# Ledger of designs, part 22: designed miniproteins, single chains, continued (4)

Each design is a single chain, and the fold is of that chain. pLDDT is the mean over its residues in the fold that is shown.

## One batch from the design tools (miniprotein)

Design m12695
Fold by ESMFold2-Fast:
Structure m12695 (fold): chain A 60 residues (1-60)
Amino acid sequence: MGVMATVKEDYVGETPDDLSLKKGDKVEILEIVDGSMVKAKSLSTGKSGLVPASYLELVS
């Protein structure tokens, strides 16, 4: 299973490759793209996209 994370605050995507999320949403981390961006999948919508890692809190 991928690493699970919770969205810490609302994120509005700036590009078509970005994933827009609401605070409290659950996501699965698919890969780390660079030092600040993560590719994640929303568990609520099933959509995947880029999210700043600073918006995510890892769930153990």
Scores: mean pLDDT 78

Design m12696
Fold by ESMFold2-Fast:
Structure m12696 (fold): chain A 87 residues (1-87)
Amino acid sequence: SIVEEAEKLREAFLALMEERKVPEEVKKWAEEQLEKFIEALRKKDYETAEEIIKEMLEKANELDPEVRFLLALMAHEARELLEKAKK
């Protein structure tokens, strides 16, 4: 299931953010965005899923380079899941 893949992606990124000592505020924000993304996929609301990916990339631009790369990678993986869900 694409939703199960998205839930595994969420767990993987939360673990990576914890390991890399990403600020708690950023980690909580990212977790919230991933939860909204998973819900959008579950509802087949691909327009909302696209908006969430855009917000992830916009937020990445405001952050330190190392955290920025992690958020950009998260957005990239979310994009691949979304494109897979549309097929």
Scores: mean pLDDT 85

Design m12697
Fold by ESMFold2-Fast:
Structure m12697 (fold): chain A 72 residues (1-72)
Amino acid sequence: SEKEEKIKKAEELKKEGEKAYKEGKYEEALKKYEEALRILKEVLGEYHPKTLETEIELGVLLLEMAVRKVTA
């Protein structure tokens, strides 16, 4: 279904974001996680475990970026 295809795309975006994060490409990681989160919110809802997990991952990334911005 289209819903399942969207969830698959969100999971692929999360994997791409994780790869970018591990490579220190924080802006790319942010973009990928934000796109994945948007899809998961629309398809699964805001309080679904997959959506909440992605929100936590995005929050951690934003904190790392904020720390780097202050020290730059």
Scores: mean pLDDT 83

Design m12698
Fold by ESMFold2-Fast:
Structure m12698 (fold): chain A 88 residues (1-88)
Amino acid sequence: VNAADKNGLTPLHLAAIGGHKEIVEVLLKNGADVNAQDTKGFTPLDLALASGASEEVIEILEKYGAEKVGPDANGITAGIYLLENGLI
C-alpha cells in the first residue's frame, strides 16, 4: 500500500488527487502513510487540496492525521505540478 512510483507518489497520493474517497479510506485502513511525501515534498493532503478533491476525502485524510507540509502554502506550486504532470 506504500509502494511509490518514480516521483514518490504512493497509491494514497493518486487516490486523493482523483477524489476516490472509498480507495483513500481502504488505503488508510491498511496502513498507508497519510503524510507520505513525493519527490517534491507534497503530501496526499497537499495534492488533494490543489486538485480540488471533495470535502469527504479531506475529512478522511484529516481524521488520520494528515498535515500540509509540502512547498507553497497557497497550493499554487502544487496546482501547477498537477497540471504539468497530467494528474488533473
Scores: mean pLDDT 71

Design m12699
Fold by ESMFold2-Fast:
Structure m12699 (fold): chain A 101 residues (1-101)
Amino acid sequence: LGETELHRAARAGDLEKVKELLENGADVNARDDLGYTPLHLAARAGHLEIVKLLLEHGADVNARTKLTAKTPLDLAREAGHEEIVELLLEAGAEEEGILLN
C-alpha cells in the first residue's frame, strides 16, 4: 500500500481531484510501497494536464521506482506518450548518456 489519494487521482486522470489535493497540501512527491510517485502514474497513464500540474507543484522529474529504477520519463516512453516525453525533458528529466550543451 502506501498509496495516497493523489496517486489514485493521478492514475485515474481526475484533474480536478489532483488540483484539490495539491491545494490542500498533499505531498506531490509521495512514494508508494514500490517507489512510484503521482508523476510516475500520470506519465504512464498519458494524463498530460496532470503531468503539467504536478510539475508546477514541484514534482521530482527524476524520481525512481524502487524495484526497476524507472523515472516518469522511462514510463512515458514505454507507454508511447510522446507529448509527455517532451514535457518531462523540458522540465529537466535526465537522459542516460546525454550531455547538456
Scores: mean pLDDT 83

Design m12700
Fold by ESMFold2-Fast:
Structure m12700 (fold): chain A 88 residues (1-88)
Amino acid sequence: MKEKLAERIKEWIEAGEDPNAKGADGRTYLHDAAEAGLLEIVKELLKLPGVDINAKTRDGKTAIDIAKENGNEEIVKLLESIPGVKKE
């Protein structure tokens, strides 16, 4: 599942889609990558111009919230190091 998600996100980036596009439950690919622990994909998404690091799911969760809930400490550290990111 992890590999399929990473491939899907890469194809989406290559297609030039809106990095802030929301799917089911208001989730962006940044949320999905943070949940799955895809550190390299998170880094790729953060390089895209206009990505909303503070985007919230329908449940009001940010990518940092989701990364913390899933124990993805390296992603938490990466996201918290970005100026303007919202912390819990």
Scores: mean pLDDT 76

Design m12701
Fold by ESMFold2-Fast:
Structure m12701 (fold): chain A 61 residues (1-61)
Amino acid sequence: AHSAALDAQLLAAARAGDLDRVVLLLTLGANPEAKDAEGRTPLDLAREAGHDEIAAVLEAA
């Protein structure tokens, strides 16, 4: 698996509020500490977008 591709998808899913995709990507080994071009993690993106359930999942990862 290409770790960088999973990390990019995790960042996008967290921003979009796609909980099912976030859980799947974490199961596949996506890095929850991956950062976008602005230095934001999936957790930062979920919190800023108000996706509390996704933020809780990422905090537990």
Scores: mean pLDDT 81

Design m12702
Fold by ESMFold2-Fast:
Structure m12702 (fold): chain A 69 residues (1-69)
Amino acid sequence: SFEDIIEENKDWSVEEFARVLHERGIQLTPEMIEKIAKALGVSPSAVAKAYLDVEVDDGIAQLKAAVLG
């Protein structure tokens, strides 16, 4: 589960969590963002930004592959 991912990987950075959750197709809700922020000792805004950065980068890469070849 989502909670198990947090509990098993407390040594991961915010960026590592963002990448893994995005790769698993998990959409972050505000509640999930707050849980990650609390577990890692960071702000909810830092978690949201890291996840958004991963989504944007992946989206751009997918668009380039599809449109530009």
Scores: mean pLDDT 76

Design m12703
Fold by ESMFold2-Fast:
Structure m12703 (fold): chain A 59 residues (1-59)
Amino acid sequence: MPKQAVVTEDFTAKSLTELSLKKGERVLVLSEVDENHWLVQSLATGRTGEVPKSKLELI
């Protein structure tokens, strides 16, 4: 099953592959891009993008 995570602090996208998220948003973790970044989908907007793993907590 895809894992769900909560955003622990606001994140602003720095590139076209990244997704901006607000603290408290819920996301689905789709895949691991590298050791420090996950590809996620926002449950609120349906948008996908890369986010630093440090900004997310699995639930």
Scores: mean pLDDT 83

Design m12704
Fold by ESMFold2-Fast:
Structure m12704 (fold): chain A 59 residues (1-59)
Amino acid sequence: MQLAKATKDVEGPNPTILSFKKGDILEILKEYEDGMLLVRSLKTGEVGLVGKDDIEYLN
């Protein structure tokens, strides 16, 4: 699976945008052409969208 690490804290008040903390490991489920990623948090199991600039690819 493709993994990424959060580079900063993000709070998403809506169900579409994922909330995460710097250093959280995210599984990339889908990449969109607009620079958004559908991810799953390995910490919480939550699925949501993150910005490509908010993460660092791991493997």
Scores: mean pLDDT 77

Design m12705
Fold by ESMFold2-Fast:
Structure m12705 (fold): chain A 67 residues (1-67)
Amino acid sequence: TRQQLTEEAKKYLVKAMRYLQEGDYEKAIEYANKAIELARQAGNSGLERVGQEVKRQAEENIRRIKE
């Protein structure tokens, strides 16, 4: 099931990146969190790191909008 968890994490990561590009930062964070959780369960530290970076970028954009 590690492979299935990895593929599911990638799927959520793609969704997170798509929402980030569309400016839906709240959804980008939501899907990035799902990807991070699944990547951790799969033991895939690389995917976990990528998910954390997508989340960071979305959070940074929310902070800029509030300025």
Scores: mean pLDDT 86

Design m12706
Fold by ESMFold2-Fast:
Structure m12706 (fold): chain A 88 residues (1-88)
Amino acid sequence: MDLAALRAALAAGADVNAADERGWTPLHRAAAAGDLELVRLLLAHGADVNARGIGGITPLHLAEARGHEEIVALLLAAGADPAARLER
């Protein structure tokens, strides 16, 4: 799913936690893209901040990997588990 399709789906009442074939939820996509506005919208609609995709990737992991510090802070404030961080 692209980000414009995600916004349209949310407006239509789609499941905010619907995962694609890689296990990526809308929140994973927004965090990876650095889309702070979409992250806020998804959290307001009850997105699972600790959702795990294939390989155990969470939205917090994607935001950290991309250096999106504002999104990292927002996810942690929304209840993301810092102990679930990806180790290398």
Scores: mean pLDDT 75

Design m12707
Fold by ESMFold2-Fast:
Structure m12707 (fold): chain A 121 residues (1-121)
Amino acid sequence: TGLLFAAAAGGNLKRVEELLETQDVNAKDENGNTALHYAARNGHVEVVKLLLEKGADVNAKDNNGNTPLHYAARNGHVEVVKILLENGADVNAKDNNGNTPLDIAKENGHEEVAKILEENL
């Protein structure tokens, strides 16, 4: 349900912990987004770490083919990008438009994220 996604999107670490006692960490919403997509999109480092510790699929794709790494790259969340890569994020994953996280970072002017992604090719 929307409660886990809202808590992850809002960076509410304690609420995410409580909800994961009964909720599937890899549950998808109507757009195919997991809690990890929302936490990564909004740069919530500690929520990203918790979700990965609880078995979140680092390479989950939404309905547009976006992984959590695509969203972190789009929004310039350097620390989230590093954590996702450390946990096996596919740097070469393509969305439905054929864009990698590196393509997205460059398009959005996130130079530090682009540098990190290039070093992990």
Scores: mean pLDDT 93

Design m12708
Fold by ESMFold2-Fast:
Structure m12708 (fold): chain A 70 residues (1-70)
Amino acid sequence: SEEEKLIDSLVEEVRYLLEEAKKQNPDKFDEIAEKIYEDFVKRVEELFGKDSPLTKKAVERIKKIIEEIK
């Protein structure tokens, strides 16, 4: 679906930003990751709605990526 493709693109964009944050500022990673996470949640809530299954899946994907990179 178009929504799934959009989410995949947004998640990959956020993964790139998180990996760059870890590489460039490892001492500030937690602070930067929190800001990236908050901005992502706001964006997907605006696109799909707060209670949307798409929003919940996208948010869980980003949480897992943050823990993976941490």
Scores: mean pLDDT 86

Design m12709
Fold by ESMFold2-Fast:
Structure m12709 (fold): chain A 58 residues (1-58)
Amino acid sequence: MKKVEVIEDYEAKNKNELTLKKGDILEILEVVDENNLLVKSLKTGEVGIVPRNVLKEI
């Protein structure tokens, strides 16, 4: 299971995205495109799209 850490707070811009807080740990489910990942929050269990530039691999 590939995990990423949120490195800065992010507010969802649409219903397909997740709102994230710095320090949240997410599971990568799918690579959507060059700039976006489909992830699952390990804290909330929510699934959604987030930009790669607010994430760091751990």
Scores: mean pLDDT 83

Design m12710
Fold by ESMFold2-Fast:
Structure m12710 (fold): chain A 130 residues (1-130)
Amino acid sequence: SAELERLLEIWDKYLAGRLDDPEVQEFLKQQAQLYLDALKSGDINARDALGRTPLHLAAESGDLEAVRALLAQGADVNARDILGRTPLHLAAFAGHKEVVELLLENGADPEARDVFGRTPADLAAANGNR
């Protein structure tokens, strides 16, 4: 198609190192905008194959600044994965105390139970974290 041929021409210019080409510059701006739009429009609460949101992953990794940014953007603090686990369950299990405190300050339910009936405190205790 004409659209595919144009995209291939822009790709050829990019691969040739023509970063000063206006069509290449617009293409790079559009790629950056598509990524930003994905982050802004529903992707903040998008779920992977395990039902995990970006907030689950940030909490599990202990990325305090990512947790703050996601909560500021309206991430669901009590979102549940396929096992009924919230971001608080994952932060508590991993021992990320500052993330646990931040999630609780933002309305995380400390009494939330996973599919096995375990609270965030139960998971922290099972992994030796408090």
Scores: mean pLDDT 76

Design m12711
Fold by ESMFold2-Fast:
Structure m12711 (fold): chain A 63 residues (1-63)
Amino acid sequence: MEDEIKKRIIDLIKTNEDPSSVPALTALALRFIGDLLDAKTEEEKQRVYKEYLEEIDELEKKL
């Protein structure tokens, strides 16, 4: 899940090719890593994964 989410964010940066979206997508990636580091239980990690997958899906729909 972690590597899957990271790869999807990177792919969004690469496929979008819009320089103005890069700071926002980079901030999303850093925020995901931070939230994941704060999540100490399996249940908390699953919640983080779900939230970021939903945000990524919404961003993909805007493209």
Scores: mean pLDDT 77

Design m12712
Fold by ESMFold2-Fast:
Structure m12712 (fold): chain A 60 residues (1-60)
Amino acid sequence: GPFLAEVLEDQPQLTPLTLALRKGEIVEVLRIVNEDWVLARSLATGAEGYVARSALRPLP
């Protein structure tokens, strides 16, 4: 199911399908796509897109 995660490192928007995120932002992870990528929603903007799994820490 969906869970919250903290962004560990700044992520630039490399494609229209990726999220631009800053370290310390909170996202809702909607699904795990593969080993490298998740689909997430920014809580700050409501935008959805792909985020590197290594850039995220799940919140309790």
Scores: mean pLDDT 83

Design m12713
Fold by ESMFold2-Fast:
Structure m12713 (fold): chain A 67 residues (1-67)
Amino acid sequence: AAPIARLDTDGNGTIDKEELRALLKAMGLEPSDEEVEALIAKYDTDGDGTLDWPELVAFFQDLAAAR
């Protein structure tokens, strides 16, 4: 099932693109698949296609700085 609940960190604390998309939608954003994948590519230091919690924090810091 597609995750529509709050951010759920499991195992190593990684967030996949489905969880990131659900989080952004919960925040009132309407990202496309390309936008979600571009965000992961930008902040994914390991290149594994997921975001760690520190990478997610970096995304929110960048978002706040751009506002």
Scores: mean pLDDT 68

Design m12714
Fold by ESMFold2-Fast:
Structure m12714 (fold): chain A 120 residues (1-120)
Amino acid sequence: SLNQELLEAARNGDAEKVDELLKQGADVNARDESDELGLTPLHLAARNGHLEVVKLLLEKYNADVNATNTSTLPVQRGLTPLHLAAAGGHEEVVRLLVEEYNADVDAKDGLGRTPRDIQA
């Protein structure tokens, strides 16, 4: 599906393909059901440090900067893109999310952890 191709393009940092798929009507808020985490394209790009994809999703397509995943497991639920960027050590993505898009630095995952609590 277009949505699964979008999720894969976001995971891989392919900004050109992300833009093409969104222009074709892919859902910017699509959820990856392949690993049961329920991650959006923004979650996947942030997790892997793909700064250009993160910028594209937020600036052009108005992705939800504070989107939470849909996993039912406490260790894997309530994750925002900022949690995943921080856990991955992606400092430029963390900076973009916080300074330019006002991401919630106090957002808590299913274990009550903020992005700072899980930063490597």
Scores: mean pLDDT 87

Design m12715
Fold by ESMFold2-Fast:
Structure m12715 (fold): chain A 69 residues (1-69)
Amino acid sequence: SDAEIEERIKRYLNKDGKLSHGEAIDLIMEVTGLSREEAEVLVRTFDKNGDGTLSPEEAKEAIRLALQL
């Protein structure tokens, strides 16, 4: 469920309330079973501002899309 995904994301947040690329990749792989290479492409796609981090909402949308693959 969305709530379960959101709770999982919260466990990976850094002090700024963001996920690093590595943390986002690991989370996507754990939740979806995608390869690291697939997760990397997804993380880069959802890092809209290119700052090397994902917001909780960007991570949630990436996971949702990955679950449809």
Scores: mean pLDDT 78

Design m12716
Fold by ESMFold2-Fast:
Structure m12716 (fold): chain A 58 residues (1-58)
Amino acid sequence: GKVVVALADFTAVHPSLLALKKGERLEVLKELDDDWALVRSLSTGEEGYVPKALLEEV
């Protein structure tokens, strides 16, 4: 899938969300809408929803 980089740290306040570290690389599994994407961390293999505004395509 599409590889993206986290632009900022993100705290997961709900179990369906994935916490991000700035500079982390992720794979986009599905884009749900204009605001949210389902991603998988390439470092941990964990999956969850994150704000698309915090992702940059590489």
Scores: mean pLDDT 84

Design m12717
Fold by ESMFold2-Fast:
Structure m12717 (fold): chain A 81 residues (1-81)
Amino acid sequence: MAAEKLREAAEAVRKGDVKKAIEKLEEALEEAKKEGLPQSVIDSIELAINWLKSNPNPSPEEREELAKALEELAEIVEKIE
């Protein structure tokens, strides 16, 4: 489920495991497209992937902010699923 993958991505971001975070976000994106989730959700996941690819060594503050955003997105997705 896309929500679970988003939560796994948030945990990877907090740990500084950018490669795993991107992998989980790409899995979340695939599930979101398959489930027909709103374009705003799909766009948010794509933006997070692109940001991590451009910022492969994020600061602890940036990691916490992104992780919280992904957890909030997962909660929204869970209410739609």
Scores: mean pLDDT 85

Design m12718
Fold by ESMFold2-Fast:
Structure m12718 (fold): chain A 79 residues (1-79)
Amino acid sequence: ADYLGRTELHYLALETDLEKTKKRLEELKKRNADVNAQDLRGRTALDYLRESNAPEEIKELILEFLLSQPNFQPELLER
């Protein structure tokens, strides 16, 4: 995480390149990245995705990734 508590997954939610997104998601899967990680404001990668202007294909790909993780906590979206 960086100085704002943002993980690579937070930055990925703002990415506009589909191929870069696919490659980074594969690396995140290998590293067992914390998909529930919150930044200093309590925002998750999914919160970033909801506000992102990224193409819908990228948003769908990241959402699929999040939903496929066994430790994903969707309740973090409601708060």
Scores: mean pLDDT 71

Design m12719
Fold by ESMFold2-Fast:
Structure m12719 (fold): chain A 60 residues (1-60)
Amino acid sequence: EKFFAEAIEDQEAETEKELTIKKGEILEVYEYNLDGYAYAKSLKTGKEGYVRVSVLKKID
């Protein structure tokens, strides 16, 4: 399932598999709620990685 989400909080990557994102960034989400994470692509940087579900809000 693909959708867009907005970062409602900053996230700093703790591993090479995670994204560093800032509040207000838009992400394309490929997988959602995989053990509390989403697999997403930052539209700003083009980088892909895991983002905590708690920092994302789905865009309609």
Scores: mean pLDDT 81

Design m12720
Fold by ESMFold2-Fast:
Structure m12720 (fold): chain A 77 residues (1-77)
Amino acid sequence: MSKPVQILLLIAEAHKALVDAGLEEEAKRVAEEAMRHLRQGDYRGAAEVLRRAAEESPDPEVAARLREIADRIEALA
């Protein structure tokens, strides 16, 4: 599987985590921003979008999940 496709699936996992937490508008915003970076080949930027969302999250479980996904994206960069 190509790196862009793997990162796209990881962004989808982050979107699902936020939706499952009841943060549907935040999920859409974060996914759109991360996808913008992905389309430009800026994989580090996509990971940073998720790290910032994690820092702003009031739920420590959601924050930990977003950080995990960001780490996986960065490892692919």
Scores: mean pLDDT 86

Design m12721
Fold by ESMFold2-Fast:
Structure m12721 (fold): chain A 60 residues (1-60)
Amino acid sequence: SEAEEILEELENEAVRRILAGASPLEAMKALLEEMKEKLSDNPEGQEVIARLEKIIESML
């Protein structure tokens, strides 16, 4: 689906950030912002956004 393609692109971007020296927290925060911009109106995206927000909150 289009949402799956967008998620794959964003996942690859997060991996690239980590390989470039970003912390997992920094990469996840960047991923969350991109997901909110591109997938906030998609039910599958909303579920992944909610899960990622909880993970980030648990790391603070």
Scores: mean pLDDT 79

Design m12722
Fold by ESMFold2-Fast:
Structure m12722 (fold): chain A 62 residues (1-62)
Amino acid sequence: KTLRAVALKDVAVDSPVILSFKKGEELIILKVYPDGSFLARSVSTGKVGLVGGDDVEILEEL
């Protein structure tokens, strides 16, 4: 199940596994983990990485 989400804050991390994004950026949730984190893709940059569940708001199912 793929979900659309929006970033609630700026995240700037120099990490190969954590996704960096700006508040208001559109994200596609690719995977939901049991710990509440997500694997997401940035629509603007195309980058994929881990995102904290509290850092994004889920908008809709795609």
Scores: mean pLDDT 80

Design m12723
Fold by ESMFold2-Fast:
Structure m12723 (fold): chain A 60 residues (1-60)
Amino acid sequence: GPLLAVARVDVDSSLPAFLSFKKGERLLVLEEVDEHWWRVQSLTTGREGYVERGALEILP
């Protein structure tokens, strides 16, 4: 199944390719593009976008 993650920090991006979210928001990891950038979907808003891997805590 898809990896679940939680946002470690607030992210506010004006760029449409990047996802904005609040610390503690639950995210689905859709794609590990590379070691730095992942594509995720917010479980709160349903929106998708790229996020820096360091902003994510992968849930067990």
Scores: mean pLDDT 84

Design m12724
Fold by ESMFold2-Fast:
Structure m12724 (fold): chain A 55 residues (1-55)
Amino acid sequence: MSAGENIKKAREELGLSQRELAKKLGISQSTLSAIENDKKKPTQEIIEKFVQLLS
């Protein structure tokens, strides 16, 4: 699966809306939407914050 699809799946399993996950990661909802649709690569900082949410 793509990085975007993995993030989307994990977000849905956590019961978070796209807006809620974006707030937790410190990014805009538009940026998260682009990442989930593989239109933008997540930065290392975003990946690290996301991994912390899964821990």
Scores: mean pLDDT 80

Design m12725
Fold by ESMFold2-Fast:
Structure m12725 (fold): chain A 111 residues (1-111)
Amino acid sequence: MTPLDRALLEAALAGDAERVRRLLAEGADVNARADASFPAIEGATPLHLAALMGRLEVVTVLLEAGADPTARDRLGLTPEEIISLIPLEEMERLLTLPPAEALREALKLLE
C-alpha cells in the first residue's frame, strides 16, 4: 500500500479524526486495505479499524468521505457487523489500553 494509505489506516485505528480528514484531503484511498505488513488486520479498511476500536467520530468522517460500509475483511465481516459484535462494556475497556494492545484484544473478540 502507499505511505498515505498506511497513515490513514493508522489514524483510523488511533481515532485521530483530524489526521483522517487531512490524509483524505491529501489523496489517501478511503477504501485502502491493510496488506501483509499488518497480518492481524489484512484486508481491513480504515472503516473496519475505526469500527473495531469504537472510533465513532472517525467512522462518521470516513462514511462522509465515501467509505464502503459493505466491504468485507479477511474474517468476512463488514464494519457494521464488527460494531454489532463488540459489546459497549468491552469497547469502553479497550479504549483504556494502548492502541496495539487494544487492537489485539478487539481482534480476539471477533474470533
Scores: mean pLDDT 74

Design m12726
Fold by ESMFold2-Fast:
Structure m12726 (fold): chain A 57 residues (1-57)
Amino acid sequence: KLEEIKKILESIGISKKSIEAAYLVKVEGLSQKEAAEILGVSPKTVSKYIKEVGEKL
């Protein structure tokens, strides 16, 4: 199901990393810090990714 959502959001110009960050925080209920640890980025980068998804939706 995540793969299907990824394909749709990529087709409208949202990056794969932004989709993954938004999914971990908004759907799985993880903190920005926990999502950052999973993705190998900083918590500030996770916040940026989530904002990108919100701005395009």
Scores: mean pLDDT 75

Design m12727
Fold by ESMFold2-Fast:
Structure m12727 (fold): chain A 99 residues (1-99)
Amino acid sequence: MAEELVERALELLKEGNKALDAGDYEKAAEYFEKAAELLEEAAAVPGLPPGVKADLRAAAENLRKAAEAAKAGDARKAAVYATAAGILVVAAEIERELA
């Protein structure tokens, strides 16, 4: 359940980055917001280790900031937050496998 939500969120993150690179900031923001929602749903799944939940929530927060930056036309700031979110999702997956 959580894995499927995370996989869908990563796909939306990739689409958001493509939209950002294309200068479509409104579409990038929509993708980042949807990815954040899926990561929050994943973090709410019962039985996940506390560190995994914390990393998924931190990733969602960074994606919301990426969406805000994209809406403001700040592509660099949006890219930085989106990158941070991706790193946190990878950290959550590694931690889950070690649990």
Scores: mean pLDDT 87

Design m12728
Fold by ESMFold2-Fast:
Structure m12728 (fold): chain A 64 residues (1-64)
Amino acid sequence: MQSLLGKRIRAARERAGLSQRELAERAGLSQRTISNIENGRIGASRATLERIARALGVPLEAIV
């Protein structure tokens, strides 16, 4: 299942040239967590989303 949040994170990650593993390492998360969020399998707290946005170098508003 592909959520709008997951699509936006994936698009921002691909524009940055990062794999799911590389984004996970920068955000301090597991690759499985990034994959599950991008596929809409799990939700993410605001704190987790802020970590992902910082790792991508984008404002939170770009992914939510």
Scores: mean pLDDT 83

Design m12729
Fold by ESMFold2-Fast:
Structure m12729 (fold): chain A 64 residues (1-64)
Amino acid sequence: MTKYLAVATEDQPGVPGVLLALKKGEKVVVERLYENGFALARSLETGETGLVGMDGLEIVGEAP
């Protein structure tokens, strides 16, 4: 499955062990898309992984 590069459109508070904390403009790799509007993503700045709401992400291309 193709992975995507995305940018956080807003600051997002995380929930430890569940939701990834993101700063506006932070780049992430979307590793998996879920049908409920969430994605498993990895921050390119921190290397942390977690769930992110897709409404808070702008997909900008294919991840390297």
Scores: mean pLDDT 76

Design m12730
Fold by ESMFold2-Fast:
Structure m12730 (fold): chain A 157 residues (1-157)
Amino acid sequence: STLEEIIKEVEEAGKLAVDALTDLANASRQAAEEIRKSPKEKGEEIVKKLEDTVQAANDRLQEAIDRVKKTAERAKSDPSLAEAAKVIEEFLKRLQELRDQLAQDSADGIKRIKEAVKENPEEAAKIAEQLADLSEGYRRAVEGLTKLAIKKLKEIG
């Protein structure tokens, strides 16, 4: 692959991760609103839907990571791309760290929402809003990391 193809692959993987985190943030905000507005009996159904969205977001982040891994492996197989490989490996490491932290934070968030939703729906809604804020924070981090990686790759070529 050419350096331009590598840049495009990194941009596409970063976009996939950003889109996944945007969807999770939006779903978490919607869950908070639905918990506040819906009858108490609907709380568990709303949380299950949010849990499914968390799983989908984690799966899409794993897909983005797997794409970056393949790009890094291609870059490492070409000695002329050694500097590009280092940039992509750093980007991969940072994405893996963010995914692992998001997986932990979202699992903890869902557990706390499940515990609160029957007896304290307002607390459950606040935790869902916190999960939305966290997802937006991770989205901004992925956008920044992607832009930095692309900038460094363009400076090589």
Scores: mean pLDDT 91

